# Designed miniproteins, single chains, part 98

Each design is a single chain, and the fold is of that chain. pLDDT is the mean over its residues in the fold that is shown.

## One batch from the design tools (miniprotein)

Design m3598
Fold by ESMFold2-Fast:
Structure m3598 (fold): chain A 80 residues (1-80)
Amino acid sequence: STWEQHVDDLLSAAELLIKSLRKAIKAGDKERVAELTARLRALRARFEELIAQETDPALRARLEEMLERIERAIKEAESW
């Protein structure tokens, strides 16, 4: 469905942002880390909204797994 595609696109976007953030941290790029962290915080809020509305347990589990990964990446950036 178009909704399933939308969720898959958001999951892919989150994964790419996490990878980009870790690359920026390794490079010592403070401006890029701040930018990507802000984008991940916005995605975190969006994933929280999606989880609250999701009735499919399998899809909810995928969203919750990504939310945990996003929160972990934000903590990595804050501790760097």
Scores: mean pLDDT 87

Design m3599
Fold by ESMFold2-Fast:
Structure m3599 (fold): chain A 68 residues (1-68)
Amino acid sequence: MEKAFEAFAKYAVEKGLITPDEAERLVKAAREGNLVEVLKIVGRVFDKATDEELDEMNLLLEKTVAEE
């Protein structure tokens, strides 16, 4: 599951949707099981992203989680 959040965070930073600091906090929160912080940062990404970027992120996240 941490791999899914790492991939998501990297994509969001590359698209300029969140800062590297926010990406690091997302991955750390996921490792610690802090789902509230995870959802807060993910929500910001979804608010800023285009429909195309949202589709790409959802596909990457679901594939990474499902492959476990």
Scores: mean pLDDT 75

Design m3600
Fold by ESMFold2-Fast:
Structure m3600 (fold): chain A 56 residues (1-56)
Amino acid sequence: GLGTRLAAHELGLSEEQVREMVRRREEGASYAEIAREFGISPRQARGAVEAVELLD
């Protein structure tokens, strides 16, 4: 969806990587854990997940 595409473009990640971030959050991972896994900041991880939730 639009949120996934925007988050992927903003972070320089693939849409599959953004979908995996959302899946990790649904499994109870913290934004700090997701950020560490994907090499981004916790704020960026939160922004990406929220973009998917708000726009998709």
Scores: mean pLDDT 84

Design m3601
Fold by ESMFold2-Fast:
Structure m3601 (fold): chain A 56 residues (1-56)
Amino acid sequence: SAARAAALSRDPRLTPRQSAILALSAQGLSLNEIARRLGLSPAELTELLAEIGRLQ
């Protein structure tokens, strides 16, 4: 993982929640750890990840 989160964090389609998910993912956290850290349900995290994936 040599990619910086900077380019992803500059995407105008990213919400603050989506930017936080990408930042935590860049730190090597698992999806369960990200959900716990942000107070998201697994369903909410999956929906946000699907939206982020659509931006790629």
Scores: mean pLDDT 71

Design m3602
Fold by ESMFold2-Fast:
Structure m3602 (fold): chain A 84 residues (1-84)
Amino acid sequence: MSDAELEAAKEALRRSLVEAGLPEEVAERAAELAAEAARAKAAGDVERAARLFREAAELVAEARPELDVEAVRAEAARWAEAAI
């Protein structure tokens, strides 16, 4: 994935999170963490990628604890798989 493709994927994720009812500030931070995680995984840093994805998922869960956290994690995992 190129930086331009990663930026487009990050923006798409941010928009999806806002449409799911997350505050724009939280959606932006979660998307940025997910983009950094995808970049780390592409570089072979699987441990850093896992940590960053966990941080993104925790941010989403904190903002909307009523959301199905498992569904949010599955969506983040699918995004990561598509990004790398």
Scores: mean pLDDT 72

Design m3603
Fold by ESMFold2-Fast:
Structure m3603 (fold): chain A 59 residues (1-59)
Amino acid sequence: REELIEEAERLGVLAVILGDEEALELAKQTIRDLESGTISEEEARKRLREIRRRLEAAR
């Protein structure tokens, strides 16, 4: 769980650098949902994979 929050934080920083406001909001929402327990670790990994793919493609 903590590793997923760290990944979401790193992706949020990358989203700021690339100017992707939507990816930043998705990363922030993923952190909030993980902290509140409203999503599973599996769903969080899926969201983070999508965000990472999006940001890597934008490079």
Scores: mean pLDDT 79

Design m3605
Fold by ESMFold2-Fast:
Structure m3605 (fold): chain A 93 residues (1-93)
Amino acid sequence: MLLSDEEIEKLLEELKEKAPEELDEKKQEELEKLLEALKLATRLANLLEKLGVSDEEQEKIAKEAEEKAKNDPEKIKEFLEEKVKEYEEKLKK
């Protein structure tokens, strides 16, 4: 699902401001990691749409991200960052 970059950034700011008051230290760290991953996933989705990537290829990327989130949640941000860079380079060419 696509959200505008402006909307996602506002949502991330609101959640970050709220989190320190309601969550213990470890839950706050986990929340920050999830928020960064959501921002990257939104950017990736927008890039895939702009490049006209097929629905099948988008589904494949989504499944890889879901599998990473289940098996290595610490690595999901790195995975999404790599994919964003890959598709940004394709957009430039």
Scores: mean pLDDT 69

Design m3606
Fold by ESMFold2-Fast:
Structure m3606 (fold): chain A 101 residues (1-101)
Amino acid sequence: SLTVTPKEIEVKEGEDVTINGTFSKPVKSVSWYKQKEGEEPQLLIYNNSKKAEGVDDRITASGSGTNFSLTIKNVKKEDEATYYVYDHETKQTASAKLKVV
């Protein structure tokens, strides 16, 4: 199974936020995606920690095995979106909704 914590996050503009993905069994690699309402999903991170081209330097990721994290530093209003962690092997996904106040 896959769980994302927290599932809904309210964060103040200028603060840092971390979204955690936890699997019940070790996984080889995950990707992280960002989706805003009315937009296509944007790849942020691939192979656990590698940043996709054009992704803001404020966004980083780490983790291996069962525990994975996406961190957004100095959160801006534009970061308000749904964030997905995806395991390519099992095709499991889970999401967290980020609200910026």
Scores: mean pLDDT 86

Design m3607
Fold by ESMFold2-Fast:
Structure m3607 (fold): chain A 75 residues (1-75)
Amino acid sequence: SHHDLAVNLLGEGEKEFAAGNYETALALYEKALEAARQAGDRELERRALENIGRVYEAQGKLEEAKRYYEEAEKL
């Protein structure tokens, strides 16, 4: 299901983020966001957006991070 796909992709992205593989984590979180949206799961969509924000924050891209955090808060 799209829900199970989103959960799995979030978990893999979190592992890559913890390893410092920010580009790979970002790609996984973006795929998780698509899957969450297809599932209609607002909580998974929020988690994906927050995790994308965390990647940009870790890279020092604070304006990009802020945009994703604000999008997550609107859900």
Scores: mean pLDDT 91

Design m3608
Fold by ESMFold2-Fast:
Structure m3608 (fold): chain A 72 residues (1-72)
Amino acid sequence: MDVDRLIELLTSPDPDVRVLAAAKLGEIGDERAVEPLIKALSDPDPRVREAARQALEKIGGEKAREALASLP
């Protein structure tokens, strides 16, 4: 499963697909996913936002920490 394809799936019209993509990106831990996952923190579906938060916590790094620290 390709990180680039999973990033594309974060913009799927199906929220269940976006949740799955965020979870898989977190499992892989590739830094290329950090900015797309930060954008997913603003997703209209709360399940997608939670999956993106958990994925960013797993990946870590400076940008991920800044985004998570900015959450209410």
Scores: mean pLDDT 82

Design m3609
Fold by ESMFold2-Fast:
Structure m3609 (fold): chain A 66 residues (1-66)
Amino acid sequence: MTREEIYEKIREYLKKNFDLPEEKIEEYAELAVEIAESLAQRGLFDPELALKFALVFIENDIKYMK
């Protein structure tokens, strides 16, 4: 899974499941890519696991924001 694929999947997921402005969707998608890239740098990276981790992090942030 490429960085662009992670970005697009998060963006589409957030747009479909949450009523957020586009600016916030883009911000969270970029954050997810950064998280996945950071994990990859240590050689312990699984693209699917990193995507799931990023989604959990973002969902918790959205829920806390109300």
Scores: mean pLDDT 70

Design m3610
Fold by ESMFold2-Fast:
Structure m3610 (fold): chain A 88 residues (1-88)
Amino acid sequence: VPFNVKATEEALRLVREAREKLEKGKEYMKNGDFEKAIKYFEEAQRLAERALELIDKEGASPYVRLEAINLLHEAKKGIEEAKKKLEE
């Protein structure tokens, strides 16, 4: 019945990609490459936001909502931490 199957598949793909970007950002943080960490965290944020948009606006299954929200929060936290590590 009416989950938008295409939107749901896209949301699942975006969540997986956001997790991969988040983990790359964390690795760059550990290595002291804060500029690259920010880049990957910003990519993770964008992907997680798009996944939430597909759930809320295009009828994608809400089963991925909690993971998308958690990824968004972790990405935003990573951006803040990485920016604090850079000299202004």
Scores: mean pLDDT 84

Design m3611
Fold by ESMFold2-Fast:
Structure m3611 (fold): chain A 93 residues (1-93)
Amino acid sequence: EVEEHIEKAIEHLEEAKRALEQGDVEGALEHLREAAYHVQKAIEASKDEKVKKLLQKALEEIEKAAGAARQGDVEEALEHLEKAIKLLEEAKK
């Protein structure tokens, strides 16, 4: 279900945020990967074009967060993470 995958993605993004705040880059990247997986599943299951666009934007923000995390830019990674969470919350409505 679209909503279930969105909820799982948000849960993993919140765990990624906690990992980054604790300096656990490896743990954060694992949670970002799980979040991306669930967003892709939500995109595949969705039949609403507006919801798909929000999910695609969220996926892009997750990819940017992962890139920033790999560079050690925690501030930039957290900014993209927060944008992804907001997009997913909007897609869930």
Scores: mean pLDDT 89

Design m3612
Fold by ESMFold2-Fast:
Structure m3612 (fold): chain A 89 residues (1-89)
Amino acid sequence: KAEEEDAKGQEYLAKGDNKATADHYLKSGEEWFKKGDYEKAAEYYEKSIAADPTNYRALENLGQSYAAIGDEKKAEEAYKKAGYRENPF
């Protein structure tokens, strides 16, 4: 449920585990994407990116979600961010 996802994400943030927070929201977004609810998928991918801005998988999936909705501009913006890796590790 959305409330449980948000509560869990906030708990991870309180513990300082940004990666766990990002991974949790990424997985939630993937579940919504599989159900065809691309607007909800985009919301959770945005939460994942807010926790870890270098989560390129969430950025790529956000682009796909916006493209599926027909929001070409937001899709392009997400894809451009996914293509910029400022930390080459």
Scores: mean pLDDT 74

Design m3613
Fold by ESMFold2-Fast:
Structure m3613 (fold): chain A 85 residues (1-85)
Amino acid sequence: NKEYEEALKLLKEAAELGIEAKKALEEGKTEEAIELLEEAIKLAEEAKRLAEKSKESKEKREELIKGAEYGIEVFEKMKKEAEKK
Protein backbone atom coordinates (compact mmCIF):
# COMPACT_ATOMS: atom_id res chain seq x y z
CA ASN A 1 0.00 0.00 0.00
CA LYS A 2 1.69 3.20 -1.26
CA GLU A 3 -0.13 5.51 1.17
CA TYR A 4 0.92 3.41 4.18
CA GLU A 5 4.56 3.19 3.00
CA GLU A 6 4.68 6.95 2.38
CA ALA A 7 3.13 7.61 5.82
CA LEU A 8 5.86 5.49 7.46
CA LYS A 9 8.55 7.37 5.51
CA LEU A 10 7.13 10.79 6.47
CA LEU A 11 6.92 9.81 10.15
CA LYS A 12 10.57 8.70 10.07
CA GLU A 13 11.57 12.02 8.44
CA ALA A 14 9.53 13.94 11.06
CA ALA A 15 11.31 12.05 13.87
CA GLU A 16 14.72 12.88 12.32
CA LEU A 17 13.77 16.58 12.15
CA GLY A 18 12.69 16.39 15.80
CA ILE A 19 16.17 15.11 16.73
CA GLU A 20 17.78 17.96 14.72
CA ALA A 21 15.49 20.47 16.47
CA LYS A 22 16.53 19.10 19.90
CA LYS A 23 20.20 19.55 18.93
CA ALA A 24 19.54 23.09 17.66
CA LEU A 25 17.84 23.98 20.98
CA GLU A 26 20.82 22.60 22.94
CA GLU A 27 23.10 24.82 20.80
CA GLY A 28 20.93 27.91 21.48
CA LYS A 29 19.71 28.06 17.85
CA THR A 30 16.09 28.67 18.87
CA GLU A 31 14.78 30.07 15.55
CA GLU A 32 16.34 27.17 13.59
CA ALA A 33 14.80 24.69 16.05
CA ILE A 34 11.33 26.27 15.64
CA GLU A 35 11.61 25.99 11.83
CA LEU A 36 12.65 22.32 12.11
CA LEU A 37 9.74 21.60 14.48
CA GLU A 38 7.25 23.31 12.14
CA GLU A 39 8.44 21.07 9.27
CA ALA A 40 8.30 17.98 11.55
CA ILE A 41 4.70 18.81 12.54
CA LYS A 42 3.77 19.27 8.85
CA LEU A 43 5.29 15.88 7.91
CA ALA A 44 3.57 14.11 10.84
CA GLU A 45 0.20 15.68 9.89
CA GLU A 46 0.61 14.45 6.27
CA ALA A 47 1.64 11.00 7.57
CA LYS A 48 -1.58 10.86 9.66
CA ARG A 49 -3.64 11.87 6.61
CA LEU A 50 -1.99 9.19 4.42
CA ALA A 51 -2.43 6.53 7.13
CA GLU A 52 -6.16 7.37 7.34
CA LYS A 53 -6.46 7.01 3.53
CA SER A 54 -4.45 3.76 3.41
CA LYS A 55 -6.06 0.39 2.64
CA GLU A 56 -4.06 -1.38 5.38
CA SER A 57 -5.78 -3.22 8.25
CA LYS A 58 -7.62 -1.07 10.81
CA GLU A 59 -5.07 -2.12 13.47
CA LYS A 60 -2.06 -1.00 11.38
CA ARG A 61 -3.76 2.28 10.44
CA GLU A 62 -4.71 3.04 14.06
CA GLU A 63 -1.15 2.33 15.27
CA LEU A 64 0.36 4.67 12.65
CA ILE A 65 -2.26 7.37 13.31
CA LYS A 66 -1.52 7.20 17.07
CA GLY A 67 2.21 7.43 16.34
CA ALA A 68 1.68 10.52 14.18
CA GLU A 69 -0.58 12.14 16.80
CA TYR A 70 1.99 11.50 19.53
CA GLY A 71 4.75 12.96 17.35
CA ILE A 72 2.69 16.09 16.68
CA GLU A 73 2.04 16.55 20.43
CA VAL A 74 5.76 16.16 21.24
CA PHE A 75 6.85 18.59 18.50
CA GLU A 76 4.18 21.17 19.46
CA LYS A 77 5.26 20.96 23.12
CA MET A 78 8.93 21.43 22.14
CA LYS A 79 8.02 24.42 19.94
CA LYS A 80 5.95 26.00 22.75
CA GLU A 81 8.86 25.59 25.20
CA ALA A 82 11.34 27.04 22.66
CA GLU A 83 9.09 30.08 22.01
CA LYS A 84 8.81 30.83 25.77
CA LYS A 85 12.58 30.63 26.44
Scores: mean pLDDT 86

Design m3614
Fold by ESMFold2-Fast:
Structure m3614 (fold): chain A 99 residues (1-99)
Amino acid sequence: VVERLLALPPAERARLEDEGLKAMLEASKETKDKEKVKERAKKILMEEGLSEEEAELRIAAFELSFYYLKAAVEATAKYGSEDPEKFREEFERRLEELL
């Protein structure tokens, strides 16, 4: 799934990420359990006319973008903007661990 997402044009991947985010935010109003949020988000997307595979792809796109953001935030907290080289190395290491 990750390889399929990374092969998409940036604009198309951003649209899938946005659609996944909107479904996940709507689902999060009903429960705080991560797995239940994902299940409900998938159902919301399918109710909007998407196939199960299309719904799963959007949720996966959002999760991948969240891992990128998490790695960036954690690297920034550790090294800040004062050492760009160490920031990049830590970001890459954390992202690899999350993927």
Scores: mean pLDDT 74

Design m3615
Fold by ESMFold2-Fast:
Structure m3615 (fold): chain A 71 residues (1-71)
Amino acid sequence: MSRELVARLVELLKEGVPEEEIVERLAEEIRRAAAEEGLEVADEDAEKAARDAVKMAKEALEAGIDPLEKM
């Protein structure tokens, strides 16, 4: 996952945006970034990647770790 997408994810979590809204937004960003590189990503794969990223970022923040260093 790009550093910019991880940074955006962390900002949304800190702003208190609901997790499901973050997942939807991040999945759309992942699909868009992949398409710009000529890659095709299934909606379900992008959503799974987004959910995994949100979980990993939340766990890092709760542990006092910078998600950008963990991800």
Scores: mean pLDDT 76

Design m3616
Fold by ESMFold2-Fast:
Structure m3616 (fold): chain A 62 residues (1-62)
Amino acid sequence: AAAARQAQRDALAVELAGNTKKYLDYKSQYEANPSDTEAKKKFEEYQKKRDELAAQLRALSA
């Protein structure tokens, strides 16, 4: 049903927004201190999560 698909898209959009905030926070930490390898690792982790969530949203839009 269209309603069920929309609910899944809404849930994924909320999750994507949360992961985007974490990505930006860690990326800013790494940019402020490029030797902070933990910050780099964390923003790369959240970038990957964002890409996965974006792919799921695209699949639900097909």
Scores: mean pLDDT 82

Design m3617
Fold by ESMFold2-Fast:
Structure m3617 (fold): chain A 64 residues (1-64)
Amino acid sequence: SHLEEGLALLNAGRYEEAAAHFEAALAEDPDDARAWVLLSAAYGHLGRTEEAAAYEARWRELTA
C-alpha cells in the first residue's frame, strides 16, 4: 500500500519520496487521518513547515 511504502521511505530518510506516497494514499482516501499526520512529518523533515502545520491541522480535525 502507499502508506506502507511511504513509511519505509520515511524510516530510510527519503522524505520527498515518502511524501509522494502519502499524497497518493490521500488521493484514494482523503479521510485517512494517519496519512495526513505522516505527510506532515515528511514535510517537516523537508523544512516545509507551513505545509507540515496545515497537514497536522487536518489530522487534528479528523481525530477530534
Scores: mean pLDDT 85

Design m3618
Fold by ESMFold2-Fast:
Structure m3618 (fold): chain A 59 residues (1-59)
Amino acid sequence: GELYRAIEDYEAKSELELSLKKGDIVEVLAYLGNHYVVGRNLKTGEVGIIPKSILEKIE
């Protein structure tokens, strides 16, 4: 999928969400409307739902 970078730290609010540190690279696996994505943290290998607002596309 496309690669994005976390622009800020994020703490998962449920077991379905993915925690991120600022600078973590996320591979987007699916888009969930305009607010969320399903992503994989390339550092940890974990998969979960992430708010799209904290991600920036790597160009």
Scores: mean pLDDT 85

Design m3619
Fold by ESMFold2-Fast:
Structure m3619 (fold): chain A 68 residues (1-68)
Amino acid sequence: SNMESALEALQSPSSSVRAVAAYYLPEAYDEKYRDKVIPLLEKLLSDPSPVVRAAARKALEEIEKILK
């Protein structure tokens, strides 16, 4: 599924792949994956890549909006 692929991409050794996955995660987001998604996005807030950190922050903000 798109969600399973996105979760795998968030853990990619490539910073570009992690950034793209985080950026598009809100579009693929499924609430039943919340317990897997939130910890991974929180981990990416401390990622060595500033682009990945920015994408993770934006994804967390967009997920908050989707749940309202």
Scores: mean pLDDT 82

Design m3620
Fold by ESMFold2-Fast:
Structure m3620 (fold): chain A 68 residues (1-68)
Amino acid sequence: ATDEAAAVFEATRKAVKGELEDPAHPSVALGLIDGLVDKAENPEELGRKLLESAPDDPRVVAIGERAL
């Protein structure tokens, strides 16, 4: 349930962090995170973790703020 979704989110978040460090690579994982946050029982917690990962990326900020 929530714990499983959070574990998948954490794994995907680590993948996104790697993709965001290379501007030549499109972040497919970021779209997956948006879907996971939308289905989460506690989207606010997941949104905060996402913002902590890449606070300067406008795509990350938009998803995180929407989750709050």
Scores: mean pLDDT 63

Design m3621
Fold by ESMFold2-Fast:
Structure m3621 (fold): chain A 57 residues (1-57)
Amino acid sequence: MEARRRQEEEERFKQILEELRRELDEKGASVTEITGRLLRVIGAWIDGASFAEIRRL
C-alpha cells in the first residue's frame, strides 16, 4: 500500500538514470556502455538497493 511513494521514488530514480546517462555521454561512452551501466543500476534498484548504494555502482 505504498504505491504513491513507490511511484515518486521511481520518478526520482528515472531522473538519476537520465543524469547518469548524460554524464556517461559527456565522457564519450558508447550507447552500449551506457545501456549496460543503466541496466546494472536498474537491477540494483529492483533488488531494493538504496540511492546511496546505486550511486556507488
Scores: mean pLDDT 71

Design m3622
Fold by ESMFold2-Fast:
Structure m3622 (fold): chain A 57 residues (1-57)
Amino acid sequence: MERRERLLKAFELLRNTDKSLEEIAKEVGYDSLEEFERDFREAFGVTPEELRARYRA
């Protein structure tokens, strides 16, 4: 998958599942949670933790 496609899949997983951020990062092809969080924030303007909080709390 292209980077953009991977990040969009991660967005869907964060919104629609209870998988941990580490599991989602690994599933979409990131070796580190830190790199995933940075790329996600650059793409969507919010952190994965912030996004999860909005849809799960």
Scores: mean pLDDT 78

Design m3623
Fold by ESMFold2-Fast:
Structure m3623 (fold): chain A 75 residues (1-75)
Amino acid sequence: KEELKKNAKAYEDNLKTVEEQGQRLVDELRAKAESGTPEQREKYRAEADRVEQAMQDAKKKFNELIEKYRKEAEK
């Protein structure tokens, strides 16, 4: 039971780290999109959108896994 709680917390901590690192990457790409040529701006925007989508997909999967561990811990 404590192992399940530790695993859930480890995934929550990992999710926070991924979210912070991913947000920094998105912010950097967004900043580059503001000061590049029009072609570079479009490429950086597309890349930022792609990273953001990948982060949302990962976040959804992690949240589903965390919820499964929480339900197991309650039972």
Scores: mean pLDDT 78

Design m3624
Fold by ESMFold2-Fast:
Structure m3624 (fold): chain A 85 residues (1-85)
Amino acid sequence: DEKKKKEFLKKLIEATKEITEAIEKGDVEKAKKIAKEYAEKSENKEKMKEETDKILVSLLSFKEAGHDVKEYAEALIKYYEKLLK
């Protein structure tokens, strides 16, 4: 279902932006809450939970390593936008 895939990707882009903002501010608990809320509200809860968990882990690892999490998130968002075609 192309419409469901597009909706899923749009929500994943939204989640990535909000999780990134929380991590940039140093609010890990808020980032976790955002990931959980997007998963709970998704039509595909299992897949959204899996994807948002991967994003959360990746962004936290990048921040802990001293890297620019915003740059990483922007690259990831561009990838998802390409899939939306």
Scores: mean pLDDT 84

Design m3625
Fold by ESMFold2-Fast:
Structure m3625 (fold): chain A 80 residues (1-80)
Amino acid sequence: DGIALAMGEIMVGIAVLLARKGDWEEAVETVIRALEALRRAGLSPEQIRELGEYAIERLRELGVPEEALERVEEATRRVV
């Protein structure tokens, strides 16, 4: 579903904006909830894995701590 994938990318964009403001906890929670919602909406395990990896990469570039990124990685594994 192209629309669901596009929504996922938008949600990662929102998380990036939150991380840029220093709201790392909200950024991480936004990604986790987005991945869970998109999986329920029918995104494949592969699409969820790719979105999770993309989110982790973007947030790491913004200085989000590895401990917080581990929560996104764990959620990605749990959802797929």
Scores: mean pLDDT 80

Design m3626
Fold by ESMFold2-Fast:
Structure m3626 (fold): chain A 70 residues (1-70)
Amino acid sequence: DEELVKEAAELSKKGVEAVKAGDLETAKRIIEELKELARRAREQGHEAAYTVAEIAVKEVEELVKKAEEE
């Protein structure tokens, strides 16, 4: 659980950094990786990792949406 929480947090940070760099393709790939991590955490009963990954998906998706809407 702790390892998955750390992985979700690191992916979230990379996603935010990708959006700031204008690399929306990388940010979208990271969103998909976070969604897969959330699904795996849910299936394995890792509630903390699931919650962190779900929040990270929402945060990075919101940033991508704002960057695409001009």
Scores: mean pLDDT 82

Design m3627
Fold by ESMFold2-Fast:
Structure m3627 (fold): chain A 65 residues (1-65)
Amino acid sequence: SEFEEAIKKAVEAAKKGDSKKAVEYAGLFGRLGSVEKAREGLLKVAEAAKEAGNDVLAEGARKAA
């Protein structure tokens, strides 16, 4: 699924500290999935960003969810 691939890539980018790529992939969530699934994807990105120490990206993703 393109949506599952987008989530995976956004999470991988967030874990690596690549905020730009994480935001680019997360931008696809609303186009490829339902609102509920997009929120789940954003929460996964927020968790990955928090683990990487990127609190700004983590808070942004959580608020967008």
Scores: mean pLDDT 79

Design m3628
Fold by ESMFold2-Fast:
Structure m3628 (fold): chain A 62 residues (1-62)
Amino acid sequence: MFERVEIRSEEEREAELARWTALATGMLLARHPDLSAEERAAKEAAIRAGLQALLDREMARR
């Protein structure tokens, strides 16, 4: 398997959520470069948790 091993509904959704988490965290850091490493980790964890909750709701819905 090569880079396209993620052609699966569940893995594809997880990858998309990870991408959104990275984009949101990147934008947050660009706007607030004064955040400490600990604050950055906390914000990233919160964003990730929120997106995982969204995924859980979508999976429960289907």
Scores: mean pLDDT 68

Design m3629
Fold by ESMFold2-Fast:
Structure m3629 (fold): chain A 58 residues (1-58)
Amino acid sequence: PLARVIEDYEATEPGELSLKKGEIVEVLELVGGDKVLVRNLKTGEEGLVPRSILELIE
């Protein structure tokens, strides 16, 4: 599924990904209740981000 980043996020922990508002990511896996493993479609980078910064597109 695709998601849009609705808020800038700066990685603060190992394995996290920094994202900018407006970027499109692919949701790869739900990890725990508050983290999602995503792939940035622009850069190809993968990492964990909070679910709260994402808006599901499909």
Scores: mean pLDDT 81

Design m3630
Fold by ESMFold2-Fast:
Structure m3630 (fold): chain A 58 residues (1-58)
Amino acid sequence: GPPLTVENLAEFLQALFDLPAEEARRIAEETLRRSPADASEREVLNLARRLVQERFGA
């Protein structure tokens, strides 16, 4: 698939968790910043879910 970018991850998080676009983008940027360069898509998505749950209780 296409590489997991901030834009693609933000769009995914906005759709999945009904987040405002600005917040989805912030979570996406933080997730990718905290993820190792060799992290799998699954690991990145798991971190994103944790950050959403921590900040929004979703």
Scores: mean pLDDT 79

Design m3631
Fold by ESMFold2-Fast:
Structure m3631 (fold): chain A 64 residues (1-64)
Amino acid sequence: MKIELTEKVDTKGLSKEEAEKKLKEAFEKARLEGIKLQKELREKNPDEKVEVIPSVEAVNADLL
């Protein structure tokens, strides 16, 4: 089972530098939280091959 852990980031109104920094921080946060969540879910459901996939989406991606 694959679970997508998506961190949504509002980049509208931010400078290019602020947007890039925020996106990188959000992805690293999602990756670390994904590792933790995957471990917890695998311990609770050992029969499930749970994989947590981290991703980052801008606010406009809410329509996806």
Scores: mean pLDDT 73

Design m3632
Fold by ESMFold2-Fast:
Structure m3632 (fold): chain A 109 residues (1-109)
Amino acid sequence: SLEEVLALVRETLERVEELLEEMATASPAERRALLEEIAALLEEFLAGVEPYLPELSPDLQTLVRGIAGGVARLRELLAAGDLDGAEAEARNLAAQLRGLELALREELA
């Protein structure tokens, strides 16, 4: 249901934001590990939302596909050793999750 998708978005966003806050005090090695954890968490989110895709409006499906594209980009940046680019992409993905949360709330209203 849309309510289950909203719960997944909220849980994922909270965990991603916590990991991003840890970046402020992280060493380069810790920063890489945090970014890899964010990527894995977002991949878990995408796998969890996939069964609900047919229940989502076209606009919500487009937002989920946008997040999937950003996760692929995050993995590319990590593979290239571009930690600054990877952190920027992770922050963009958090903003996209907030957008998805807002869109889900609007559709449930």
Scores: mean pLDDT 90

Design m3633
Fold by ESMFold2-Fast:
Structure m3633 (fold): chain A 115 residues (1-115)
Amino acid sequence: MAELLKKRKEKAEELKKLSAHEALKALGFEEDEIEVLLEKGEENAKKLALLMALIGLSPKVFKKVLLNLPFEEAAKEILKDWLVLHPSVDLGFLVETLKELDLEDLAELLEEVVK
């Protein structure tokens, strides 16, 4: 788990250097899906891209959540589903990593989800 998170952190840092559009394209989103995600706001779309890179894309279900829910609700659902699949994850490491990626708002949402 820790080695996987380290590799994903490196990928998220790489995507942080790209535009929101380029980051989403690099994650395998189609052009029409990117347009829907950018409607949530360019900064919000970028934060979702970095979160997805860090935790990893699960199958098609997460793309459906991302396309159909507002930013905060989509982020919470992704975090909840990922934590169910990874109950032994080091939450302190994940919170620290989100803050290092300038995703402090997502770190706060993670803390709400685990309460």
Scores: mean pLDDT 75

Design m3634
Fold by ESMFold2-Fast:
Structure m3634 (fold): chain A 67 residues (1-67)
Amino acid sequence: LSPTEKKVLAGIRLLDLLRGAGTARELARLLSMSQSTVSRALKRLVEKGLVASRRDPVTGATLYRLA
């Protein structure tokens, strides 16, 4: 994993413990990173099977959690 992917994965673990899932925007805020950087890292982590993504049907937001 790249350093960015490791940092984003650590953020996902924190969100998973606190509320089960989070958005790329919430992770970007938590990690003080740009949303585009976090979204790119999340896409790679989903491809690697380390993170699961789902769409919230109410808000339309994509939610991420540990796979």
Scores: mean pLDDT 80

Design m3635
Fold by ESMFold2-Fast:
Formats: structure tokens, C-alpha cells, sequence
Structure m3635 (fold): chain A 62 residues (1-62)
């Protein structure tokens, strides 16, 4: 969904100088856009964004 996509985009901007973390954040954004919240949270954790991952999990509970 839109909010989960935005969380992935924020992580992309945060990790723009780290290619590995940037790629994980990009995947999280795509999964968030598709409404796959479990995969979005998984890839945010791989990027190192535990707060973003928890945010996506709260969106899933809505």
C-alpha cells in the first residue's frame, strides 16, 4: 500500500550511499507498493531499518 511504499522510499534515501542496504530498501518499497507487507518488513530489516519494519507490520494490522 501507499504508506508501506513511502517507508521503503525513506529507507532508500537513508541508505543511498550503501549499495547493499539501498537494494534491500528498494525491494521493500516494491513489496510495500504491491501490498506484500511481510516481504516489505523482511527487506527493511535486512537493510537495517527495524523501525520501518515495525511500521509496515502496524499498517498490515489496519
Amino acid sequence: GKKAEEMGRIAELRYRDDPEKYEYARRAREYGKQGNYDKAAEYLRKAGDEGGAKGVEEIKKS
Scores: mean pLDDT 84

